Designed miniproteins, single chains, continued (3). Designs and how they scored, part 26

Each design is a single chain, and the fold is of that chain. pLDDT is the mean over its residues in the fold that is shown.

## One batch from the design tools (miniprotein)

Design m8876
Fold by ESMFold2-Fast:
Structure m8876 (fold): chain A 68 residues (1-68)
Amino acid sequence: SKEEEEIKKKAEERAKKVRERMEAAGLPKTAIEVATNSIKNAILEGGEEMGEIVEKAVDAMIELHERR
């Protein structure tokens, strides 16, 4: 449906932004793949709210790595 295509597009855009931030922070490829897949699946299965929860956990991981 059109709604499914829209949520998929949002999931891909959010995962791309998180991937770029994790790559800039120098995190390993395995961590980037796990985090980006988790965000995509969270948004696709649980909607934007679930995506926000997972994205906040990834943001905390990025901050812990970058600012220490």
Scores: mean pLDDT 79

Design m8877
Fold by ESMFold2-Fast:
Structure m8877 (fold): chain A 88 residues (1-88)
Amino acid sequence: PSQEELDREVAAALAEIAGYEAVKGITDPEVRKRVQELVDEAVRAILAGDVDTAVSLLHEAAKIMRDAGYEESARLLETAAESVRKLA
């Protein structure tokens, strides 16, 4: 694989891991489902090379978490968005 392909795969893995950790222990099924859907869309965008869309989706997921009172999960997703932007 090219370095660009490897960087996208790493960025996608970071987004998946951040999504998993952000929803871990969250008992609100509606919040969990919506955030997971946004993270899954972000991963697809990363793999397609659409980094701007992926970053926007991760920030939207972070806002949903913050609005629901999950500040640590929101920060994790925001950190993942910055990492994706820099790597991919």
Scores: mean pLDDT 85

Design m8878
Fold by ESMFold2-Fast:
Structure m8878 (fold): chain A 76 residues (1-76)
Amino acid sequence: AEEEKKKKEILENIKKELKDGLPTLKERAASSKPDEKLKLTPEEEVKHLIELTMETVAELLGDKDGVEEILKEILE
């Protein structure tokens, strides 16, 4: 269905932006003062941010399975 393609395209764009942004997010987290923020490692902070973002996307799209596959691929 056309709607299924559109959802896949949106998820693929989000996945690409997250992958492209991951190095910048890790660098930003590492250069930030962790004790002042969340007391998390840079890797944990990036993972937490990605999880929150994808949870919102899953809610908006109503596609939890697709979002979970993207999270698994990005975090592996």
Scores: mean pLDDT 64

Design m8879
Fold by ESMFold2-Fast:
Structure m8879 (fold): chain A 67 residues (1-67)
Amino acid sequence: MKNLEKLIDEFKSTGRLNPTSPEEKRLADAIKAALFGDASPEELKKRYGLSDEEVKKIEEFKKELGL
């Protein structure tokens, strides 16, 4: 979760996702799929290997953005 929270906080501050590692890049791709694609929670878990807590965090983030 630490890497996911870092990416979300950075996006809230800068409007951009700046992944610096392969793990952060995977999480950034998952966030993009959730925010701008039609990726369901199940698809995020299956495609990107997210935990239930990480999926919940992304859904809360989407709600904060009005998506």
Scores: mean pLDDT 78

Design m8880
Fold by ESMFold2-Fast:
Structure m8880 (fold): chain A 85 residues (1-85)
Amino acid sequence: MKKEILENIIKELQEAIELLQQGNVEKALEKLEHLILILKELEKYYPELSPVLALVQEALELLQQGNVEEALALLQEAIELLESL
């Protein structure tokens, strides 16, 4: 995978985490929904992103249920997985 694509995804995840830490759940949800659309398109060319997409989708579901703490943990796991690619 191209380094620039990897760095951009990590940056978007970090920004979503920062929004959640600030209590801005609405903006974090919007950012993660947009990122999921991007990841679904990229997964067609980079199948190594499939586990990252799964973690982000689960985090979005947890946020919709009001479980911010577990969502933050999954978003951090997604970043760690991306950094290992």
Scores: mean pLDDT 87

Design m8881
Fold by ESMFold2-Fast:
Structure m8881 (fold): chain A 67 residues (1-67)
Amino acid sequence: SSSSFHSSLSSGRTHNTGVGTDSQNNLNNANNLYTVDPVTGQRQIQQQNDTLSASRTGIEVNDRLIS
């Protein structure tokens, strides 16, 4: 029964604070950044996402230039 109590404090911290979706949102966010490699089974940063991020920052810099 100790595991249940400790779980409630550690995991339930996010669940018990009244913001039940915070943990789920965090998981989704991490999943969006990292892609699980089907071959190695390791989480890899999406190189495509990295390229998109770089592109987005470029757009922001360009917006500042014209501004």
Scores: mean pLDDT 46

Design m8882
Fold by ESMFold2-Fast:
Structure m8882 (fold): chain A 53 residues (1-53)
Amino acid sequence: MTNEELLKRELEKAGIKVTDEALKQLSKNVDFSNISKVVEKLKKYKGKTITAE
């Protein structure tokens, strides 16, 4: 499983949707040693879809 796949699964568990493009943008700034904290910061997007431009 790639780091992007792991991040996507954790976001989906929290009720956050991401596009593949947005996932790549997020992965540039994510500390993969602490994905749970990243998901907590993104909880404000629960029920929303995170998209890249």
Scores: mean pLDDT 74

Design m8883
Fold by ESMFold2-Fast:
Structure m8883 (fold): chain A 94 residues (1-94)
Amino acid sequence: MKRELEEKYAEDLDKGLKIYFENSGPKAIEEAQKITEEAYKYIEKYGLSDLMKKVLIEKLEEQKAKYLETANAEEQKNIEEGYQEQLEAIEKLK
């Protein structure tokens, strides 16, 4: 059960980050919010352990590192901004 919940959280969050980083426009933000909204609502309803939070942050760090590997200076700024927004959303969760 807990393993399946963590996998679902990571998958939805990863999808949102991917859309955000690949299309850093207003539509990308809307799509990322739509995909991650269910994951955040799910976490709010069912709770988030310190372990789950750590796993989500690790996934976020991994995704950030992957995109930064090939990014130019402007892309790096957008990636860092997206990372910070997602990190703040995770930290806002109970």
Scores: mean pLDDT 68

Design m8884
Fold by ESMFold2-Fast:
Parts: sequence; structure tokens; C-alpha cells
Structure m8884 (fold): chain A 100 residues (1-100)
Amino acid sequence: RLDEIVERIRKIAREMGLTDEQADALADLAVGLRDYVEHKIEEARKKYADNPEAFQEAIEKIRREVDESIDAMVADLKADLGIPDEKAEELRRLFREAAE
């Protein structure tokens, strides 16, 4: 699943006329985001092993923080690379899928 998301990000980057280096950097952001989310979920699972309610609250907080981080990253990429709104929304969706 992650490999398919990474390839889709590279394809969108190439369609926008970005360099291969820029496309790889965007793909690396998606991989890093997935690793970050998996680490946070594992930490929450260990911390709240005997408290399912607190675990679910922690997962919801992680999801909100990740969504905010994705919005900030996409806004920065849009400003720095001149990404059109439609392509920025596609990248935002793919970063969210990578975080699942």
C-alpha cells in the first residue's frame, strides 16, 4: 500500500514538472510520515495497554496532529514549488493515506 502511494506521489510530481530529486523528496516525506504515525501509535498502545478509552482518545489526538502537519507541509510545498490547488489537494489526500 505505501509503495503504491509513494509511486502515485512521484507521478503527480512529474506531472507538475518537478525534478526527479523533488519527486523523491516528496515521496520521502510520505514514508517519514508513515513511520512517525506508526511510532506514535505504538507508544500510545504501550502507554494505554490497560485503558482502551484513553488509547482511543490518544489515537484521535494523533490523527488531528497529523492532519494539521499535513496541511502545513502541503501549504509550504504549494508556496515553495508553485503547486496548483488541485495538485496540492491530491498530495494532501495521498499524505493522509500514507499516514493510515
Scores: mean pLDDT 81

Design m8885
Fold by ESMFold2-Fast:
Structure m8885 (fold): chain A 56 residues (1-56)
Amino acid sequence: MTQSSQLGVQGAQALRNGDYQQAGRLYQQAADLASSTDPNTSQYAQRRSDQAFQLA
């Protein structure tokens, strides 16, 4: 599993646990790592990060 994929999974888990701040940070890190290899995944993760921070 890639590091960006691992961070995305951890972000989803944090979101499920109601830890919106942590979820936002993890999704943001996943987006940054994916930006050079998969722009679509990067944009999706960035959007998830933004939503998590709004719920925090």
Scores: mean pLDDT 77

Design m8886
Fold by ESMFold2-Fast:
Structure m8886 (fold): chain A 86 residues (1-86)
Amino acid sequence: SSKKKELMDRLDQLEDEFQTKYKEITQQIQSLKDDPQKAKEQEEKLKSTSTRISFLITMARYYIEEGDLEKAEEYLKEAEELLKGM
């Protein structure tokens, strides 16, 4: 299915972008050594957002494998939107 390939390609791109963004934010947090309160706030935000994105990626993958491409796209879109807000 061309739609399945499209969603798999989008999922792979999303995972790569998520890994890159996670690394960037972790490095930014490390630069805040002199501001422990701001570092803590950024760590909690990263933890919350990354946990949600990981869940959405897992669900998108599951629904692609099950052949529910409409549900897969819904989870993928939510994950893509959250990543844009990171």
Scores: mean pLDDT 89

Design m8887
Fold by ESMFold2-Fast:
Structure m8887 (fold): chain A 68 residues (1-68)
Amino acid sequence: SSLITEILQKVGEILAEALSETTDLEEIRERVLEKVEEWAKENGLSEEQKELAIRFALAEIDRIEKEL
């Protein structure tokens, strides 16, 4: 699969886990960004690839914030 597919899948998994454990949007944002950075480090992602993953995570959190 493409790297973009892997990033979207992983961001989705991290976000779903955070949402299951807290309703505080600031805490969700913090947990998601921490987990995305950890995953990127463990998998040897480039700075650009990590930045892409962070942007996907923040965009999804922004969408959720607008629905709450």
Scores: mean pLDDT 81

Design m8888
Fold by ESMFold2-Fast:
Structure m8888 (fold): chain A 93 residues (1-93)
Amino acid sequence: MEKIEELLERFRKALEERNIDEVLKIFDELIELLKGDEKKSEEASLRIAEILKELGVETESVRDISFHFHKAAIYGDEDEKEKLYEEIEKLFS
């Protein structure tokens, strides 16, 4: 639990600093920690959505990022992870 909260605070800071490499690294660490844990993946997905909304990310991007993160974390789906990375790259373009 504490490790997830630490990663989410690092995620917020990385977004504020526009550090895409750190954002992608944090997503890798979160997906690895959650490994098919449905409840923790759902909670982390909701917290990611809240952070993105607080930082002014548009609703469609928030939804798409949260959705692909949730699927990548629960199912270990590499295609969903790639889609997540594409959505994150769009935020910094």
Scores: mean pLDDT 82

Design m8889
Fold by ESMFold2-Fast:
Structure m8889 (fold): chain A 100 residues (1-100)
Amino acid sequence: MTPEQRALVSSMAALRISAVGVEFSADLYSKVGSKADGEAAKKEAAELTAEAEALARRGQEAVDRGDDAEARRVRAELLAATRRLGDLSTKLDNKTLELL
């Protein structure tokens, strides 16, 4: 495994951990916020998570082919997606705290 392949695998793992965090934050927010707002947050989190998982699959396919150039591009997109998931989780947690 090349250093680039290892970095991509690590980025995919980080994204999956962030996705779990977002789902937890959305579920918690749905219990204290309005039902409509909570369900909208869960839907947004699920859609973003599905997009991120599709990106992770593309990254794994690049690693399997030994396409280091594509692996680097996908890694940059995975890092951006991980940041978006973290931002969403933080926003949901802040909204939950404001309602407590």
Scores: mean pLDDT 78

Design m8890
Fold by ESMFold2-Fast:
Structure m8890 (fold): chain A 63 residues (1-63)
Amino acid sequence: STVERLAEEVREKLLAAGVPEEEAERIAREIQDRLTALRAEGVPDHELLVVAGELTNEAIRRY
């Protein structure tokens, strides 16, 4: 699914930015859960892509 693909991309970006593997997995899962909830509310795929990017960048800024 689009959400699963985005979660994989989030995890890869977090790891590339130097986030520890355990934290990257946790953050990617939290983002996946949020994207799943937004999709259930009817948010379109193009907006999910933007949200995933914003949440990933926010997580990277914490490290």
Scores: mean pLDDT 85

Design m8891
Fold by ESMFold2-Fast:
Structure m8891 (fold): chain A 112 residues (1-112)
Amino acid sequence: STDKLIDIIVELARRLYEGFKNRASIEELYKIVVEAVLRLEEELGLTPEQALQVRFSLFSVALELYRNPDASDEEVLKMIELAALSIADIVGASQETKDKIVEKVRAVFEEM
C-alpha cells in the first residue's frame, strides 16, 4: 500500500540520517539498507529484480554517506531524498506519492 511504502522510506531516511550523525560504520549502514529492502519485499511484495535495483541504489547512498562524514545536513538530505525517490520510481509510485515522500523525508531532517 502507499502508506506502507511511505512508512518504510521515512524509517529508512531516519535510520540513515541517525547513522550518518553517529558516524556509523559501513557495515551498520549496509544493515539499515538490508533491513529496509527486506521490509519492502515482505510488506509490498517487491520482485527479485526490484529488490536488487533498490539494494544497488541504497548501497550506493550508504557508501556516499560513509565516504563524506563532513557533508552538510542539506547535502545528506539531498542524497537520502534521491534514494527515496529512486525506490518510489522502482515500485512505480505516483507523482502524488513521491511528493508525500519528499515532504515526510524533509520533516525527519527538521525534527533532528
Scores: mean pLDDT 87

Design m8892
Fold by ESMFold2-Fast:
Structure m8892 (fold): chain A 95 residues (1-95)
Amino acid sequence: SSLEQQAQQLLSQYYNYYKTAVDNLILASGTGDENLVKKAEDYLKKAIELGKQAVELLRQLGLDEEAELLERDIKYREEVFNKWIKSIKEKIKER
């Protein structure tokens, strides 16, 4: 269905933006570049928004188990990344 295609596209975009956020965060950790931390935060925010949209479409499709798994994945990744961002910001200030 068109809703299934939209959900798959949003899920793909969610993972792609998360990967880009991770890549920028790893680079920021190695270089101490605060602009890369900001890029990681921006990409993480976009990923979470897209992921939440995918959750809503999965629920509309009656895929409640998949929606719950994705919702837990989004929450876990947001919590882990926010802690990692905080740690990197603290290390950059010490340089």
Scores: mean pLDDT 88

Design m8893
Fold by ESMFold2-Fast:
Structure m8893 (fold): chain A 71 residues (1-71)
Amino acid sequence: GMAEKEKKKKEIAEGLVKGAGLLLAKERGQTLEGYEVLEYTDTRIVGTVTLDGKTYRVELDLLTGEITVTE
């Protein structure tokens, strides 16, 4: 049903933001302390990731696969 589709979309968005945070943590030699999904659509996910006490905004473009990080 509709509720199941929304739950699945949220779970996918949370997994993708966490994945982006873990990738950035690995590339920067930092620890992922937290993450949050702020917005998700069929074409875009916006979240935050916290690495070593600093919070970054991440945007995931689902059409291109690009990750944009705002410091």
Scores: mean pLDDT 82

Design m8894
Fold by ESMFold2-Fast:
Structure m8894 (fold): chain A 57 residues (1-57)
Amino acid sequence: MEEEIERLVEEAAELAKRGMSPTDAAGYAAKQALELGFTDSEVARVANRALEAAEKL
């Protein structure tokens, strides 16, 4: 699970680097987590970590 979260966070950072807003990139990662069957708390963790990673670029 943690490895999947890290992959989604990295994917969001890559999207932000390509011109997607940090908020949109985090939203994309959260949607992917929901599709993978993550719990609400795990989805929130993905969204928060993805937003932080995207904002630091």
Scores: mean pLDDT 80

Design m8895
Fold by ESMFold2-Fast:
Structure m8895 (fold): chain A 63 residues (1-63)
Amino acid sequence: MSLGELIRRGMRELTERVEARGRVADLEVTVSPEGELTFTAVDADTGERLVRRLRLDLPPRVD
């Protein structure tokens, strides 16, 4: 499995988990200059903060 495919699957699974809760508020996604994707959400029933991060390790470009 390629890195890109793995990252796409991870993002999909995280999105599905957030949606499966059915009671999520304040979903935000941020992208850092380093290629890190961070999303945060709040469980509307408990007020619990959910945080997940995915980081893209880009191979060095020789061109």
Scores: mean pLDDT 62

Design m8896
Fold by ESMFold2-Fast:
Structure m8896 (fold): chain A 85 residues (1-85)
Amino acid sequence: SEIEKEYKEKLEEIEKEKERLLELLKKAEEEMKKEVEERAAKEPEKKELLEKLAEDIVESLRRMIESIEKLEREKLEKEKKKKLA
């Protein structure tokens, strides 16, 4: 049906946006890791704290990406139910 086709297309868009955000996060994580390594070489006493800070930032951003996906999927499900009613 037309409704099922539209749903699948929008679901694919949500998945592609999540993948795009995760690719951006991966690049940011790699850049952050390099910055931590450079700073840790100059201030070794801060290495563990800098590594933890970078990990906490990456985990926080990953959770935000997951939350965005969840909201978009819930919105899509509600729209599908409205069109089928």
Scores: mean pLDDT 85

Design m8897
Fold by ESMFold2-Fast:
Structure m8897 (fold): chain A 74 residues (1-74)
Amino acid sequence: STKRQFGIANAQAGIRSAEQGDIDGALFNLQRAKDLASDNPTAVSYLTQGIQALQQGDIQAAISYARQGIQALQ
């Protein structure tokens, strides 16, 4: 449960960084969330898509995927 809670917290931090235009902070936090979610394939898939969207400059898609990753962890 602690690992899951840290995964959610890092994904939420990634969303906040993305909303503020801190792309490096968003990437760092979403990558950490993905590592913490490694036992949840659905969450890993969404967080991977969020990271890829962020790398392509699609901030809104990245936030949407990160939110879906959080839902998979809840």
Scores: mean pLDDT 90

Design m8898
Fold by ESMFold2-Fast:
Structure m8898 (fold): chain A 100 residues (1-100)
Amino acid sequence: SIADLVITVLTHYIKELEKKAEEEPEFKEVYEELIKLYRDTVERLKGASAEEVLEILDEHIKKIKELGEKYPEIKEELEALAQMEEQFRDWLRARAAARA
């Protein structure tokens, strides 16, 4: 399902963020907040329809941008992450529409 695909992608990102938190301890607090956000999003995606997945991703992206405002020292990196996830969301939206 689309939800299972997104869960797989976000779970991979959680592992990468956990590694970054160990390698860059000066940013540990922001990476821990990101990991929590990703884990909360993964839980919300379980059993979600294709439409619900897109809505959940929109909220997830918005929260990443809000973290960039809270942590200005890493804002550019978080904005780049949000832009990449917006591209992934838009690809999923186009893919879902083509199957409808």
Scores: mean pLDDT 85

Design m8899
Fold by ESMFold2-Fast:
Structure m8899 (fold): chain A 64 residues (1-64)
Amino acid sequence: PLSPLERAVEDLLRRAERGELSPEQMQLQIDTLRDLAETEKDPKLKEFLQEVIERMEEILRQQE
């Protein structure tokens, strides 16, 4: 089962994959996720956040 944070982040990623976020919104969310990952103490959650960041960066590069 996903935590509430993991579920929210997965929903964000799905919206990004559907093209529902502007490039500016994508960049803001990536920056926010990076800040969360930098301060996260749980290695598994940190890894999950980093994977989502990488996927969102890939989507952003393809849409620019």
Scores: mean pLDDT 80

Design m8900
Fold by ESMFold2-Fast:
Structure m8900 (fold): chain A 73 residues (1-73)
Amino acid sequence: SPARRARLLAAQDALLEELVKYYIEKHGLTEEQAREVARSLEAARKYVPQEGVDKLREFQARLDAERARLDAE
């Protein structure tokens, strides 16, 4: 439904912004670099150490869990 899709997109945006903020604050990336890293495992491997790559995988798992939660509603 359109309402369910809107809730999912809002949850995805919120998680993306949280991850972007993490890369800026913890790894000193620019906003542009942080957004690239948040969307790409290849970019994460280029700009951040393994700790930052592991954090991306953690947030991707959180996003998958949120999607499953909204789909169950």
Scores: mean pLDDT 79

Design m8901
Fold by ESMFold2-Fast:
Structure m8901 (fold): chain A 75 residues (1-75)
Amino acid sequence: MRYEIKSVEDAEKLVEELKDQDVRVRIYIDGKLIGEFLLKAGDEKQYEILLRTLKNAVLYGKKNNKKIYVEVEPA
């Protein structure tokens, strides 16, 4: 499933929803893949890194007028 991330709050909500799931997450800025994460249920360190990456991507996107998309698939 694909999500547009428009705000830091959207990023926080998405990561909270994924924390108990085994999923592959891909982050895109304006169609370019910038990061890929394999999340396992209970891996708090990976969720923290994902959240930081998404927050930084949102800030970059706002500054440079770029759209941020996240693709989530079962792992």
Scores: mean pLDDT 83

Design m8902
Fold by ESMFold2-Fast:
Structure m8902 (fold): chain A 87 residues (1-87)
Amino acid sequence: SEREKILEQAENELLALLLAAADRAAATHSPEQVAAITARLQGLVERYSAELMEMDRKGASVEELKKKAAEAKRDLEREFERLDAEV
C-alpha cells in the first residue's frame, strides 16, 4: 500500500541520515564522541519512528505521514549540526 511504502521509505531515510551523520562525525571526532552523538540521534530516530507507527495505527492520512517524516528528517539534520558543534 501507499501507506506501507511511505513508512518503509521514512524508516530507510532516517536510518540513512543517522549513518551519514555518524560518518560525518567520525571525520572530526573521536570514537567516543561519535558514539555519544550517534546515541543521541538514535534516540530522536526511535521517538519519530514510534510517533509514525502510532499515527499509522490511528489512521493518519498519507499526507500526514509524509509531513511527519519530513519533520523528522529536518529535526535529525538540525540536531546533528547542534551536537556536532558541542561534542
Scores: mean pLDDT 85

Design m8903
Fold by ESMFold2-Fast:
Structure m8903 (fold): chain A 91 residues (1-91)
Amino acid sequence: MKTTTLTVTVAAAGGQVASLVRVQAITESGEKATLTLGGGSSATKEVNGYKLTVTLTQTTVAGGTVTTITSTVEAPDEEVEILVSVEFVAA
């Protein structure tokens, strides 16, 4: 098993929060696994022997909200690309 981890930190300006986080893992063979989460949550998805785990942590700061997104993919002996997309809404 090969493990690939991507950590992304995004900041939202005053009164906005991350409402939708979409993480997509793409294997060398072109297989895709997608997870969609709200802020402050965690999810795991297994597809064809690949395991995608996403954890979200939100922290309120003086300038707004900071969201840390940690994505981990376990795959059998192939490279994996991780793409992260974040949508913000007024809270």
Scores: mean pLDDT 73

Design m8904
Fold by ESMFold2-Fast:
Structure m8904 (fold): chain A 62 residues (1-62)
Amino acid sequence: SLESILAYIEKMKAQSDPAVQAQLDALADELRANRDDHVKTLELILQIGELEGKRAVEAHRG
């Protein structure tokens, strides 16, 4: 659900640097604005997944 995705963003934001927090805030705002656009919502979810993937890779680089 949208609420679950927004809660996940909030959790990621708490573990993120200010620049990434700003990106997550922008993605959350776009999700709220486009909640009835299923294609846009899926695209935004993929972008959130890409940010998490980059975070995980950087964490493993030491």
Scores: mean pLDDT 78

Design m8905
Fold by ESMFold2-Fast:
Structure m8905 (fold): chain A 87 residues (1-87)
Amino acid sequence: SKEEVIKTIEEIIKKLEELKKKKASTDEVEGYIIAAGLEVQKLLPPELAQAFVDKLHEILSDESLSPEEKLEKAIEILKEVKKKVEE
């Protein structure tokens, strides 16, 4: 349901915020973003899923970003997706 998708996104955002607070390693951060991306992608309509995946790939491939910055950008993307689901 729409409510279950929103709840999943909120739980993922919470986990990303926890990784940020504990200053998680690059490997842990990237691994979790990949896992979270796969989990959310399967719950979204195809058009929204494609836009979401493209934005996450951009973050993961940007070697100028610190692990903390990757988490912050991933959280921002998830919040944007949540708004689109809520409409």
Scores: mean pLDDT 84

Design m8906
Fold by ESMFold2-Fast:
Structure m8906 (fold): chain A 94 residues (1-94)
Amino acid sequence: SDVEKVVDKLKKIIEKSKKEDKSVAETIEELYDAIRNESTAVKAAVATLAYGMLLGGSEKMKDLKAIDPLTLEELTTADKLKELMLKVIEEMLS
């Protein structure tokens, strides 16, 4: 699925950033650039998976909750996506 391909790409970016000792800010920008041209639906799915990982610790995407269409645009703003990327990086480093 397109969502799975994007998630795999984001994981590789995080792994490469750790190996190359890139700053958190540089990692967030690279993660955002990887998804910025994706559809709103893909961005919303990635955001939902990020929230699921932070709240449930589930790596298997089993509990992906359908997002209300009215919240899709809010969740897919650059600021919200970058905020989620920061939280995911912090969780992965803990």
Scores: mean pLDDT 65

Design m8907
Fold by ESMFold2-Fast:
Structure m8907 (fold): chain A 67 residues (1-67)
Amino acid sequence: SAGGQAAARAAGRAIAELVQEAEAAGIPAEVRGVSLTPESASGLLTVGDKTYRVEAGADGSVTVEEI
């Protein structure tokens, strides 16, 4: 769906930015999981010793939380 595609793009952009920042700092970054629904997208990202959850909605809103 268009909403799911927008959410996926927003989450993907946020993850790419976090990976780029980690790479610039010499810190290993790994995408561990991705989940998609018609209205949302989420991903798990490990940066060094920390794991982050990235969530995006169909409106392009993004939240990033350490878990």
Scores: mean pLDDT 81

Design m8908
Fold by ESMFold2-Fast:
Structure m8908 (fold): chain A 93 residues (1-93)
Amino acid sequence: SVRDKLLERIKKVLKEQEEKKAAETATSTLWLAYRLNVLSNEEFREIVEMIVEYVKDPEVLKTVLDSLLYATKDNPEIKAYVEEKKKEVEKKY
């Protein structure tokens, strides 16, 4: 499925690339897939959790979450989820 190919690509990028570049590529890929209505809200959350798990630099992670917050401004459910994840990151660091 498109979801499985997207997950495979993001996983590979997070494994093989420098963290900041990997995060930027994963985030832009996720945003594009979401805007094309290829992903459900559940699948979007699954990919965000993967990015959060793999990105260790809190400043890189904050940048990712800010980009996703902007991308999802028209979806209240996902926007609330991303805002909660951003608060968790800020509380931890």
Scores: mean pLDDT 78

Design m8909
Fold by ESMFold2-Fast:
Structure m8909 (fold): chain A 51 residues (1-51)
Amino acid sequence: STIVIEDPEDLLDLAKRLKAVYDQLPPEIQEQFRTHVFSSLTPEQQAELLA
């Protein structure tokens, strides 16, 4: 997606980028990733992110 933030592809791309640096994030940010970003994804997107 170019301009649409609600685009599932854009959300998944953002989640993948955050996951790539996950180990470098402070513990409170890692917790936010788990409780807000990851859980906001559909089961299909979660599977794609974990692949």
Scores: mean pLDDT 66

Design m8910
Fold by ESMFold2-Fast:
Structure m8910 (fold): chain A 75 residues (1-75)
Amino acid sequence: SKKIEEQHKIIDEAVKKGLIPESLRDKLYSLITPLTLSLYPPEEQPKKLYESVYDLLVNNGVPEDIAKEIAEKLG
């Protein structure tokens, strides 16, 4: 879908700019998949997507300001 394609472009651009390690790309792709998010009620999915992306990035050494920006763009 266009939304997934746009989310992948956001992740790829962040990796290209050196904002995110390439090693996290596949993990981020997995987190944004519809199947993973379908475990949560539709009204909670944007918040869960944001929290999961933010936590993954911060726990892997990405600065909080960059992690917030990317999580906001993906959610």
Scores: mean pLDDT 77

Design m8911
Fold by ESMFold2-Fast:
Structure m8911 (fold): chain A 84 residues (1-84)
Amino acid sequence: GLEEEKEQLLEKLKEKEKLSDEFVNYLKDVLSKPVISFEDLVGLYIAAEENKAEQLAELLDKLIDKKEEITTEELVEELKKLLS
């Protein structure tokens, strides 16, 4: 289901982008919401920049420019693109 998919995605992103445990927990909390606000996207972008997750930060910047808010399912699909 979606919850199992989120757990697998977060583990793979942590390994690929060298994310901190604090950032992974923050991302997990944001992904627990059905809709991700503009403020949530900006917060994730700042955290990605601080974590030096350059590809993730670039993806989040593009999402911020295009939408005021997105669904959790849309963000999960966008994050999967970083693992291909």
Scores: mean pLDDT 81

